# Ledger of designs, part 103: designed miniproteins, single chains, continued (4)

Each design is a single chain, and the fold is of that chain. pLDDT is the mean over its residues in the fold that is shown.

## One batch from the design tools (miniprotein)

Design m15586
Fold by ESMFold2-Fast:
Structure m15586 (fold): chain A 98 residues (1-98)
Amino acid sequence: MSTEELLRHMLEVIEEDLEYIRERIEEAKKSSREEALKTLTLNGFLLLAMEGELWLAERLIAQDPSISQELADRVAALREEVKKLREELKKLIKELEA
C-alpha cells in the first residue's frame, strides 16, 4: 500500500468516526446530566486522538510533495471539524457542570 493509499484509508476512518461522535453529542444533549457527561468525556478522548492523527498527517503531507492536494485539503477540513467539535464538547461539559 502506498503512503497516499494509507492516508486515504485513515481519513475515511476519521470521517466515519466524526459522524459517529456528532450523533453521540446530539444524543448527549437529550440525555440525563450524568449520562451526557459520561458520553461527552469519552468522546473527548476520541477527538483528542483524531487531532493528533490529523496533525501527523499534515506533517507527512508537508514532507512528501507527491501527495495530492485533494488529500491535503481533506486533512485541513477535518482538522477544522475536529477543532469545532472539541470546542462544542468543552462548552457542553462546562454547561452541564455549572
Scores: mean pLDDT 86

Design m15587
Fold by ESMFold2-Fast:
Parts: sequence; C-alpha cells; structure tokens
Structure m15587 (fold): chain A 58 residues (1-58)
Amino acid sequence: GAASRAGMAAAVGAASGRPELGLAGVRKHGATPSEETRRAMEAGDAQAAGRAAVADAG
C-alpha cells in the first residue's frame, strides 16, 4: 500500500545517502514528511526513516 511504499522510499533514501530522493518518494506516495522522517534521513537511519514515513502515510 501507499504507507509501505512511503516507508520503503524513506528507508532507501536514508540508506543510499540521498535523503532528497527519499523525501520526494514519501511525497509521491501520498505522505507529507514529518520532522521525524527528515531527521532520520539526515542521520542515515534507514529503519527510523522507514518507520516515521509509514506513520506519516497512515
């Protein structure tokens, strides 16, 4: 679903060092990135970024 795709986009963005692409992916899948999602991506924490983006989409 959209939530799981947003989470995957955020996790991939964080893990690949491309947080801008992860944030764009979260928006593409119907979620507005939270401050928590942005912080997790900036930190490169793929698990935290994915979890936060799923919450943003749900």
Scores: mean pLDDT 81

Design m15588
Fold by ESMFold2-Fast:
Structure m15588 (fold): chain A 90 residues (1-90)
Amino acid sequence: AEENLRLLREAYKAILNEDEARLEELIARSPPEVAAALRTLAEQLKENWEKLQEEDKDNLELQMILESVANSPSPEERLALYKKLLEEQK
């Protein structure tokens, strides 16, 4: 849980900074299920990021979502739910 939370926080920062090398490094250090979830999160955030940057958004809300995912017994399942939420914001 703590390791997954750290990986998700660092992945979020890498996505915000468009640091592909850092994101790939974090994915390589993750278990396969978490790595798949991180790739899905990266794709969704990149796809919606320009729109989110133009809108008034709460960065704390996204951080809380990532913390919830990392502390879940099934991080990939939680990320799938948040992926659906991000799709609905398009």
Scores: mean pLDDT 60

Design m15589
Fold by ESMFold2-Fast:
Structure m15589 (fold): chain A 106 residues (1-106)
Amino acid sequence: MLRGKADRVGAAAMPENAKIMEYDGVLMHAYGSLELDGERHRIVAYGTFPTEDILAGKPVIVGPAVLHDLDSQERAHGRAIFDSQSRRLVFEGELAGQRVALEGQL
């Protein structure tokens, strides 16, 4: 049922509190591909998770995201969802009028 594979190659190391305070959130990048109307499209996704939710240890953290289709040049606003128990990361949005999701595991 799940299509699209997020290949996490653009994760900036999130090492220190100073970085989190500077950006007021944790940035996550993912690269993946998904099939849209029978064609394979390369997708870059990035999202920001609220620092307060991370520090509070919330089981599910949600933040704003952007999905960029490298083949069509379409950009969509969406959301990033991180489940801390399963360690699943999902970027959701709409591309070419279709609801899409890229999923990875940390």
Scores: mean pLDDT 68

Design m15590
Fold by ESMFold2-Fast:
Structure m15590 (fold): chain A 106 residues (1-106)
Amino acid sequence: MMEEKKEFLYDMALILAKYAEKLGNEELAEEFRKIAEEAKNTKTSEELLEVAERLTEAFVELIDKNASSKEEYIKLLEEMLEIAKEIGAKEEVIKALEEMIESLKK
């Protein structure tokens, strides 16, 4: 559903913004906040895809700068999961993060 996808992207972008803030990366935090706002204002599936692509690009940049190993990447995802729980993110977002963590631990 369009609204469910918008809410997912919005929550993910807010989690990443909060995580970037905790890392002291205000420029990246600002970019994630802009992505969250754009997700909220999305009117078409095409615009939603563009927002999802930008979120993915910013997330990859965050990983590249903060995780040099599988262990560091798992730690990054675990910190994101804690933030997700703190901000009351949708269960779908929490489950996605938990699934990613478990997949990496296998």
Scores: mean pLDDT 83

Design m15591
Fold by ESMFold2-Fast:
Structure m15591 (fold): chain A 87 residues (1-87)
Amino acid sequence: SKKEKLLELLEKAKELIEKYFDPNSEVYKAFMEAIETVKEKIETSEDLDKVIEEAIILLETIIEVSKDEELKKELEKIKKELEEIKK
């Protein structure tokens, strides 16, 4: 299902943030909060494609502020999979 795959991809993004960002940083807290907000919208939203678009925008923001080349590559891969779910 789209919901199951979206949740899986958001969990992968969360794991990358936990691995690559300082947990005491403001940026870490902001991204973790944003992922949890998107996850909450998956349960409450009637328009899942809109939630997927919000997830893509969030991933783009994380990619833009990321300095690690491997992290950027992994986030781009997740973003591509999100785009494939949306159609």
Scores: mean pLDDT 84

Design m15592
Fold by ESMFold2-Fast:
Structure m15592 (fold): chain A 92 residues (1-92)
Amino acid sequence: DKKRKEAEKKAASLESKMRAIADGYALAEKYREESKEGIEQIEKEIEELEEEDKELGEGTREAAEAAVESKEEGEKKVKEVAEKYLKKLLAE
């Protein structure tokens, strides 16, 4: 199905973006006092995702927070959010 391939590509693209945001946020939080601008930029990117889909934005924020504790946990959260978003796109 053409719609399925398109949804999968969009979900994969957003998964990559969410992963970059989560990794960036975790790095910025480690050096929070030196990276205030970086954190603000990441928060804007999360808000953009939230405007596209509320669950996508909220899930990305949760993944970013998880990534502060463990990169692996952040990556797992990103995959989970991306999978849920793909299912939502396929339901349309």
Scores: mean pLDDT 78

Design m15593
Fold by ESMFold2-Fast:
Structure m15593 (fold): chain A 80 residues (1-80)
Amino acid sequence: SESSLAFLATLLEVRKEDGRYLVRRHIAVSYEQLLRLLEALGIPASRVVQLSETLFRLEGVSDEEFEALVKGLEELRELA
């Protein structure tokens, strides 16, 4: 549900660093929950690359797609 996604959004951080689009999850968020939330915000699982247990890089996404992800997460966090 949107309420479930809203809560998950509070446990994710996204940023642009050195030309990379990065996502960090809290360890309480499963990989499947992360992918489901990203898919709901327009980022398919095929574009998610794991760098560590909690850190992921988004690959093949445009600046516009990343900005849409950031805005979508902000909207969900305010709903939670």
Scores: mean pLDDT 85

Design m15594
Fold by ESMFold2-Fast:
Structure m15594 (fold): chain A 105 residues (1-105)
Amino acid sequence: MQMVIEIEIELVGSKEAVEAGAKAAVEAAKEVLPGAEIEVEFEELEDGKWKGTVRITYTLGDVSLEEAQEIARKAVEEIEKKLGKVADKYPDLTVKISVTVREVE
């Protein structure tokens, strides 16, 4: 049985805050989900704000849905801890995290 964990992180704030947040999210993802596919996109918004999107795709085999959900939960917890430290430095940074766990053939 093959499972996929997909984590999308949306960051909005100043250019420096968004870049710092994206870097922290990528570093955390590499530590907790080694070998995950990571995509990063930056978009300039109005009023000097920026949006960063970090997409993390982690494929794992021979695990139950419940085991994959627990791995995803642990990964999100560590990513949130790293992003919390960035938000402490950049109080204008807003963070949105979405998680999907699905079975694939």
Scores: mean pLDDT 86

Design m15595
Fold by ESMFold2-Fast:
Structure m15595 (fold): chain A 113 residues (1-113)
Amino acid sequence: MKEKAIELLEKVEKIVEKLYNLFLEHSTDPELQEKAKELYNKIKEVIERLKEAIEQGNTDEAIKLAKEVYKLIRELAQLAIEAMSENPELVREVQKLYDEALKLLDEIISLLK
């Protein structure tokens, strides 16, 4: 069960990387790029802590951290949507990545119960 949760979390990491790279490719605003980088680094840090909590069997902490990852991904997706609001195709791609990440996080939480 732990191995499956970590595998799904790796998929979340890849989606977050895609979301961050999509933002960098299509946003030239240095202040927004700095905010996105800070959010991305924080997401990576919380995911690393989440992996540790799963490995240690700390279910309550793992669920709490998974919910924190959810909040941070929402913030990154909102920032990306705002930055790319004039491009409907990019907004749809961001929304798709966001929805995929949320589904995986929900599956991880379900596996940890």
Scores: mean pLDDT 85

Design m15596
Fold by ESMFold2-Fast:
Structure m15596 (fold): chain A 74 residues (1-74)
Amino acid sequence: ALTPAQREVQRALNELLAALGEYLRENPEASVEELVEFIDERAEELLARIRDPAAAETFRAEVERLKALIREVM
């Protein structure tokens, strides 16, 4: 089973990915720069809701990995 901190990270990541999916559906011509900016803005909102400092740090690392992946794939 996931720890509370891991569950908090998973929740935030699921919300971020869902929001990104909606953004891509509504903006199919979005540039890499626009996608990265959207991710940064949404991640800041989600990060403010994370209570556990270790979960917050893990979430930041996952956001950076996602941005790196988008830059490499697109």
Scores: mean pLDDT 84

Design m15597
Fold by ESMFold2-Fast:
Structure m15597 (fold): chain A 96 residues (1-96)
Amino acid sequence: MTKIIYFVAGTERESFLKEAGAIVAGAVRVVLGEEDEVFIDSPDPEVRQTVEDFVAGKLSREELEERFGKELADKMEAALAEEGGYTVISYVMEKE
C-alpha cells in the first residue's frame, strides 16, 4: 500500500480532519493512485504545482520543508525514495 498525500497548511485544519485527508479548505486533497507520480486536481493550483515540482525535482527539499513543515517533508521524501511506490500519510500541520 503506497500513496502520496498532497497537503498544504490550509485555512481550516478542522476541514482537513472532517474530510479525513480529502480537502483542506483553500488548499488540497489527498491523492490515491499508482502512477509514476501522484498528483491531484486541487482548487489551489499553486499548491498542486509546488508538490508536483518537488516530485519532478524542480524544488529543493528545503523549500518544501518551509512550506509544508519538516515532518511532512520528511515523510514525502521517504515515500518518494520507496521505489515500490508511495506511502499514504494523513498529516495536519500545527498552526503557529
Scores: mean pLDDT 48

Design m15598
Fold by ESMFold2-Fast:
Structure m15598 (fold): chain A 74 residues (1-74)
Amino acid sequence: SFKQKVIEELEKLRAELVAYAESRGDAETAAAVERMYEITLGKIEAATTEQQMQALLQHFKGEVEAVRALMDRE
């Protein structure tokens, strides 16, 4: 289903960013990413339209990009 594809992409983004944070010894950022994932996953599970799911995935991608950029500067 579309929802399963969105959740699969969300899990992939979470796993990649958590692994990156852990590889840098940044346990605090890894934990923060896990919290972001749980919140977004809950919203996607509650979503009833593909447009809602796409918007939530795009928002999460933006948060992932911002966290990655912050880590790359520090």
Scores: mean pLDDT 87

Design m15599
Fold by ESMFold2-Fast:
Structure m15599 (fold): chain A 83 residues (1-83)
Amino acid sequence: SKENELLQFAASLRMEARSKLIEAYLAGKTKEELQALFDELSTELRNKVIEKGKELGLPEQGKKYADGMEKALRRFLEEIVKR
């Protein structure tokens, strides 16, 4: 289904963003640098998911998935920077 295509697309982008955050963390990036990377990645993720939602005729679902994925990625960042 188009909804499943949108969900798979958003999930793939979120996993890629998580991998980039993990790599930066393991490379010794500071909390401030990780926050900046998160801001960049979350903006890119939101824009791509929202656009994909529009292309599939699911603009509202795209916005909801973008919000959910950003929230999940933010929680992930909080866990990896926890001292």
Scores: mean pLDDT 87

Design m15600
Fold by ESMFold2-Fast:
Structure m15600 (fold): chain A 94 residues (1-94)
Amino acid sequence: SKEFEEYLEELKKTDEYEYAKGLAEAGTEIDIISLKEMTKSEDWKVRAAAAIGLGEIGDERTVPILEEIANDESADEKVRLAAKYGLKKIEEKK
């Protein structure tokens, strides 16, 4: 959605996004664990950045993590949208 694209553009300007992107570019087992831990942060920007990072890795191990976030009605809408975006990106890589 255009609204999500605008949100994603703003998120890309944050330190949280840059950090998560670095972990995603490395894409090792420890990076997935680090991103999963970031999804538990009290800061929604950290959680959203982590969800995008997990989607960028596109590993079968990241899909269940992203599905849990995307379906968590107690989570911030922006974080759920980030997880849904990550899942879509993984599906498009198949």
Scores: mean pLDDT 82

Design m15601
Fold by ESMFold2-Fast:
Order: structure tokens, then sequence, then C-alpha cells
Structure m15601 (fold): chain A 68 residues (1-68)
């Protein structure tokens, strides 16, 4: 399992917890998840060190949640 796969699994769990807490909808979870996945892929394509993937993922989540 890659570092990116591990981070995406954690992101899925975090977003599901937000749905369970009534903070976002299932549709919003799926949209944010797709955006994080695209962001992490962009970091891979630019050869960003995997150590920064969690920070990148959290930054995308924060920006997407701020738009809701």
Amino acid sequence: MSIADQIMAQVRAQLQAAVDAGQITQAQRDAIFARVQAGIQGMIDRNVDPRFYPIGAQGIIARELAKL
C-alpha cells in the first residue's frame, strides 16, 4: 500500500466522520474526496516528497469545507 493510498484511506474516514456528525452531506464528502485525490495526484506528478501529502490533503479539505 502506497503512502498516498494510506492518506486517502484516512481522508475517507475523516470525511465520513464529518457526515456522521451532520457537518457535511454524503455528496459533499464524495466531492471533497475527489478534490483531495486530484490534489495528491498533482503532488505526485510534481515529485513532491510524500512527507507533505498529509499537509496538502488537510489544506484541500479546509479550503473545500470553507466553501460550504
Scores: mean pLDDT 82

Design m15602
Fold by ESMFold2-Fast:
Parts: C-alpha cells; sequence; structure tokens
Structure m15602 (fold): chain A 89 residues (1-89)
C-alpha cells in the first residue's frame, strides 16, 4: 500500500511536469524525456513561466508525496489529488 501510494505520487508529479511544459510551450509531449527536450529549447520568458507554474503547485505536490510516504494517503487518493492539481496547471 505505501509503495503503491509513493509510485502514484511519482507518476502524478511526472504528469504535472509534462502538462506544465505543454501549457507553456504549446507543444504536446508524450513522455517526460520529450517534455525535457521541449523545456531545453524554451526561451528565457517561457522558462520563467514554467518555473512560476511549477512553483504554484509544488507545495501541494510535496504535501501529497510526504503523506503518501507516511501511509496517510492511499494510491487512489494520491491519484485523485494529483489529477486535480494537473487540471490547475
Amino acid sequence: MKEEAVKAAIEGAVEISIKAVEKVSGVKANSLEEAAEIADKMSEEQRKKLEELIASVEPEVKEIMEKAKKGELSAEEVEKKLKELAEKV
């Protein structure tokens, strides 16, 4: 259960990162590697927007991850919370 919740938190954080890159760049990314390549080609202005967007959700993502590590959230609860955060990105 704890390991499943942590895995869900990592997967959700990856999805949020991909969505943030897509939103800032306007380019679709099919993987974290592709999102990283897109981010590497970003202008200074786009990088600032990406950093601001990630910073806006980082405290909530960190809290979800810490609760998952403590066994306070199930994998299903982690997935639901991170999907809600992804919608805000």
Scores: mean pLDDT 82

Design m15603
Fold by ESMFold2-Fast:
Structure m15603 (fold): chain A 76 residues (1-76)
Amino acid sequence: MDEIMEEAKQAVDNLVKAYVAGDAEAYSKALKELLQMLKNGLVNEVEIQKYLLEQAEKLGAEHLKRSSQAYLDKLL
């Protein structure tokens, strides 16, 4: 398994958990980590968005779920 993709998934997990908990500091940190990986082309944005959608749906993060779904819908 790609170690960089595992790090990206961990950042997504941290992002969704921080969002649900209302932890703005943890959310900002996780978001910066994800954006840096995407900017550097280290991970596939579609795969990250799919994983974010799955985690947001699982944890009830409705706004994050809608954002990821809208991104995937326009890409199809």
Scores: mean pLDDT 78

Design m15604
Fold by ESMFold2-Fast:
Structure m15604 (fold): chain A 83 residues (1-83)
Amino acid sequence: SAAEAAALIEEAQALNKEAIELSKKLSDVKLQVFTLMHVISTDALVHLLERAPHRQEQLVGDLRREIARLKELIEQMKKEVDS
């Protein structure tokens, strides 16, 4: 639904912001680069959903997968910062 797509866009944007801020605290360049690649992919999916809401079903699935991956990366980055 449009409401579900809007909620996922907001969650993705919030996670992207958190991932970028956490990546600045890391000395691990490989993890930083990998995180930024997923940030770029997530941002691209957000823009696709905003431009083509009529294609929501597939794009919502793709965005949910990228959100799950960003959450995993954020938890990995938090462990690195706390270590």
Scores: mean pLDDT 81

Design m15605
Fold by ESMFold2-Fast:
Structure m15605 (fold): chain A 76 residues (1-76)
Amino acid sequence: SVEESLALMEQFGRQMEPYLLFLSKHPAQQPGVQAIVGRFQAIGAAALAGELSPAQVRAALEELRAEVLELYEQAL
């Protein structure tokens, strides 16, 4: 359902917020952060349009999580 997809998006945003706030202090990582934010917004738009199931939203968010953590490790 759209409600389930939105709940997944909200949970992901809250889990990733500390990493993104840390990355905001690292100019070299900003292009990667902007790309992740853009894809997060695209996933949300597609979910609202009924183009993605909750399972597909979850899979896409797991890929984004891996990318956030990779950028975080590169900034350490």
Scores: mean pLDDT 87

Design m15606
Fold by ESMFold2-Fast:
Structure m15606 (fold): chain A 75 residues (1-75)
Amino acid sequence: MADTIQKYGDAAIDAILTKGPEEGKKELDKLADALPEEMRESMRQAGDDITELAKYDKQLGVNAVRLMTRALVAS
C-alpha cells in the first residue's frame, strides 16, 4: 500500500509539473481508487483541493501532494 501511495503521488507531482493540474488530478483519482472504499471520498475531495491549488501555483499543488502522500504512508 505505501508503495502504491508513493507511486501515484509521484506520478501526480510529475503530471502537475509537466502536463498541468488536470493531468495531476487523474493520477490522484487513480490513488483514490486504489485506497479502501472508506477513504476514497475523502481522497477525491483532497485531490480536488490540490488541483485547485495547483491551478493558482504549481509548487503549492506539488507541496500539497507531498504532504498528503507522506501523511498516508506514515499512517
Scores: mean pLDDT 81

Design m15607
Fold by ESMFold2-Fast:
Structure m15607 (fold): chain A 77 residues (1-77)
Amino acid sequence: TSSQKKSLEQKIAELQREIDILEGILLIIQGVINMLRSQGVPESELQPLLDKQKQIQSQIQSLQQEIQNLQNQLNSL
């Protein structure tokens, strides 16, 4: 139905906005890592930022998978 289609489209748009925010955060973290490396900060001190980067990348992957599942549902309507 048109109401089911709108609901799925809204949920996909919401998840895409979450991905956009997380991608923005990844760019900021990468910038900070690059700055700290240029200042001679040891790699061991950067480990929390590197771990956070990996965590966010995993979250983006999970959200992309959810969008794919919702798009498949939308295409079946």
Scores: mean pLDDT 89

Design m15608
Fold by ESMFold2-Fast:
Formats: structure tokens, C-alpha cells, sequence
Structure m15608 (fold): chain A 66 residues (1-66)
């Protein structure tokens, strides 16, 4: 729960509505101790364009993993 709360806070700090830069999400996930492989998988599954991801989908995927 604490990791999800920290994630939610960091994602909201960088979001424009639901959308975040894929590079920003990768950086946040790595800083919070997720592996490069896990970060890449989450980004690919949450992608809405080459540079943007859906922040709500990122949180859903992380809840499934944690």
C-alpha cells in the first residue's frame, strides 16, 4: 500500500490529466525499485502513443503486480 501511495503521488505530480510521458513513468518506477523489465512491460501495456502512457492503466497494472 505504501509503494502504491508513493507511486500515485509521483504520477500525479507529472500528469496532464490521465497522460504521462513514458520516459517520466520509467524514471519513477526505477527510482521506486522496480526492475527495468517490469518498468518496460508496464509502459508497453499502458501506451497510448510512442511517448505517452495512461496513468490510470499504469496504476491498475501495478496493483495487479503488488
Amino acid sequence: SKILEELHKKLQEHAEGRLLKASTVRKILLELGFSEATANRIIEEAKVSETLVDGVRVLELLRELL
Scores: mean pLDDT 78

Design m15609
Fold by ESMFold2-Fast:
Structure m15609 (fold): chain A 67 residues (1-67)
Amino acid sequence: SMQQVLDDLKKIAKKYEPYFSPEEAQKIDEIIKKMEEAIKQGDEDSFRKYLSEFVDTLNKALQNYRK
């Protein structure tokens, strides 16, 4: 379900939180909130879009860890 995917992503975000800059942490948090809203609206297409955005943003944050 979308909720199970979101719960797993929240766990991943929490695990890697120490690697984020404040700006990266804010962006990840904003994406998670958009995913929560998509679930609330039953919008699977928006959920999948934000899932992709989450993965891209997380990947970039981890690559930038030392900056």
Scores: mean pLDDT 85

Design m15610
Fold by ESMFold2-Fast:
Order: C-alpha cells, then sequence, then structure tokens
Structure m15610 (fold): chain A 60 residues (1-60)
C-alpha cells in the first residue's frame, strides 16, 4: 500500500541517519557534506512520518 511504501521510506531514512551518525562518531565528527546529508535525511524522515500519520488517520 501507499502507507507501507511511505513508512518504508521513513525507516530507510532513519537507518541512513543512524549509519551516518555511527560513522561520524567513529571519526570524531561530521564532514560538511555529511552534515548537509544529515539535514536532508532528517527532513525526508520527518516529511514521510507526517505523510504516513495523515494517511493512516484518513484510512481509519
Amino acid sequence: SLIDQVRAGAEQAKADIEELETRAKARGGFSPREGFLLLFLKGVRDAMEGIAAELERQAA
């Protein structure tokens, strides 16, 4: 379903964020590129979570 696809996208963004944070922690910080990517991924996560919640609310 569309809801499942959007939720999968949110979970993928969360996984990508965790991977980036883990790698940055191991190196002692984020590169500028990784910092921008982190902001982008957080935006994608938040947008997808919001869309999924709204779609679920309407499907009830």
Scores: mean pLDDT 83

Design m15611
Fold by ESMFold2-Fast:
Structure m15611 (fold): chain A 103 residues (1-103)
Amino acid sequence: EEEAGRAIAEGIRKANELYEEAQKLIDSLSPEDREIARLAVELVRKHGAFKPVDEILREVAEKTGASLEHVRRVAGPVIELVREAQRAIGDGLEKAHKIYEES
């Protein structure tokens, strides 16, 4: 149980670090690009793993009026950090589940 709890806690810690890195990246962008990146993060968080990144990027381009290529360049790195944070949580949960089953 303690080992499983530690695995979950580590996943959450890594996710928080990646979310902070994503926010710092957004804060480093121009005001115009910052809005693009922020919208992309909101859509990734809402749709989770059920929508491909390319579909989310197309939705951001449509909503902002920016080109898809520009949205990919600006929001792509931020989306990857958010996806890595989501994976860190998932990996922690999977590791905890494996520890529980091996007990």
Scores: mean pLDDT 80

Design m15612
Fold by ESMFold2-Fast:
Structure m15612 (fold): chain A 105 residues (1-105)
Amino acid sequence: MRAEARVPDIDETIEFLKDLLEGKARVERRESADGSEVEVRFTTADGKVYIEARGDDPAAFQEAVRRVAEELERVMEKLIADGKITPEQAELLRRLVDVLRELAR
């Protein structure tokens, strides 16, 4: 069982939210042909990976997604407190956290 997660920083989150608000961000989910590996990626308009969560079994994938969701919530709270994002961007980020948590079920 191996869980891998890429956690975004504050600057990457601001850049990604701009692309997401403009409808340019992408969400990709991939499973290996044998179902042994599950991956989700969120990418910017220019193809930069913003979020990645990967596991070689369902439990590992759930752990990776949980870790990303927790860190996104922390980044979101900081961005809101600092006034660095709009209410629309905050709502989009909450929806992304919800989507990640659904993918872990």
Scores: mean pLDDT 73

Design m15613
Fold by ESMFold2-Fast:
Structure m15613 (fold): chain A 82 residues (1-82)
Amino acid sequence: AKEKLEKAIETAKKAAEEASKAAELASATTDPIKATGYRLRAIGSAVEAELAAKEAEKYGPAEEAKEAAKKAEEAARTLKAA
């Protein structure tokens, strides 16, 4: 099912973009409440990207989804290390 593969890849890419954006905002803000909110969004989006990449693998070539998930995990990992 091409539609399921495409949707899963798109979900992984969107989640990765959101994770990277949230991680950048978390690092740039001096507001502790905003920083916590962005950190949680980055971590949540990284998990979504990973799940979407695994879903994509069920339906066909998922290299783009896997790459997106790796980028999302790297963004979230920086925040977890802090």
Scores: mean pLDDT 78

Design m15614
Fold by ESMFold2-Fast:
Structure m15614 (fold): chain A 75 residues (1-75)
Amino acid sequence: STTLTLTGPSGTKLKVTLYPSGGALVEAIGEDGTVLLEVVSEEGVDLHPVTLKKGETALIAASGGRVLSVSVLPA
């Protein structure tokens, strides 16, 4: 698996773990907030609004294929 740290426009920090199976785990490691995630998979791009409190996690599933990258979009 691959691990990334992403910072959103409001200073929200997320730890993202990409799995070869096509899923991603997102953890809030900074401020609480809502972020819009751009998830790029082998079959396209999905947009996922995620609202997390510090220490919370969310599972992001690609609509098709393996997740290739995750980034935070400006709100």
Scores: mean pLDDT 68

Design m15615
Fold by ESMFold2-Fast:
Structure m15615 (fold): chain A 88 residues (1-88)
Amino acid sequence: MEEYEQSKEEVKKLSPAVGRYLLKAEDPSLPLEEVRRILEQMIEEVEKTLQQAIANNAPQEEIDILQRVLENLKIYAESRLKQLEAEA
């Protein structure tokens, strides 16, 4: 789906480190439960980073980037898991 590719590319663009981690979730040898776990861990870590940035009164530009990464990561995760569940 177009949303899947767009959200994946946006995450890679905004955060190359998170983008590299997404490649692990693309590994065809991993079972659905492991992919779900990887995606949940990434989302939790980005959410914690965003919460800490807000609490520490970080520049709005940094908060905006983290929010965009989180939103696109959630879109990607939902699309990826639906795709894997449909193919299982």
Scores: mean pLDDT 79

Design m15616
Fold by ESMFold2-Fast:
Structure m15616 (fold): chain A 79 residues (1-79)
Amino acid sequence: MILEIEIEAPTEELAKKTAELLEKEFKKAGTLIDIEVSGKKVTVKAKTKSIEEEVGTMLRAMAVAIETGASVKKVTLLE
């Protein structure tokens, strides 16, 4: 499955920092498909193989959001 996570940062500068940290963490995990930044909004797509990997992916995204003062706004499972 593909997991799409939308995160909103307080500023465009923090959105860029959030995207850099997400790219690093998701590349390290081997799950990164795509990452997009639009203003204050960051959208990351990750390929997951199990429910545990989906949960782990969400926890990684939330940890990055907490670090940059951003908020997770939407999580979508794609077919």
Scores: mean pLDDT 84

Design m15617
Fold by ESMFold2-Fast:
Structure m15617 (fold): chain A 74 residues (1-74)
Amino acid sequence: HMSEEEKKKIEEFVKEVNKLVTELRQLIADGASKEEIEKKYQELKEVLEKFADTPLMKEIAENVLKKVESFIKS
């Protein structure tokens, strides 16, 4: 079972990740500058790295990063 602290940390993190991914997708859709897109991507990457406290969470974070990288670099 997750501790109350872990549960709150995961909830806050998922909320932040969803917000950053939505903002990143919006920037790409709006034709924002490469600099703005890269800045948002770095924010997302930092949040994902902070979240990766267990092997499973690291795998999830890596999968999200790969998906995000693919649509930024495409």
Scores: mean pLDDT 74

Design m15618
Fold by ESMFold2-Fast:
Structure m15618 (fold): chain A 81 residues (1-81)
Amino acid sequence: LEELEEFVESLERQLDKLTPEQIISLVEWGAALARIHGDEELEALLRETLARLKAAKSLEEAQQIMRETLARVRELLRRKR
């Protein structure tokens, strides 16, 4: 769980500096971590986010999708504390 929180904080801090490819790679890595930790809800959320990111028509749209997803990830992690 600590690795997932570090991942979320890193994404939020760097979001405006990331390319769409970097955002996609980070979400794929986050989904893999969620699977390893057995967090099915988080894995499902990140996989849905990945599909939305691949369908995004602009960097601004991809960044907005990520901001929404990071807020949901924080809520999920908070409920598990």
Scores: mean pLDDT 76

Design m15619
Fold by ESMFold2-Fast:
Structure m15619 (fold): chain A 66 residues (1-66)
Amino acid sequence: SEEERKKEEEELKEKIEKEIFESLRAMAESIKKLALERARSEEEKEEVEKEYEKILELIKKEEKKY
């Protein structure tokens, strides 16, 4: 059925989009953890935290477009 094929294509597209955003969040988390381990001062740790929050906001904005 044409309707069934279109539904499968839509579901696959949504699944791929979800996986991309989940991967982006996972990468951001990993980068944050690595950066925190390498931070030498409280100020550097605070900068890492702020950059992480900024990245999460960008991911959320992109996700909302879909």
Scores: mean pLDDT 82

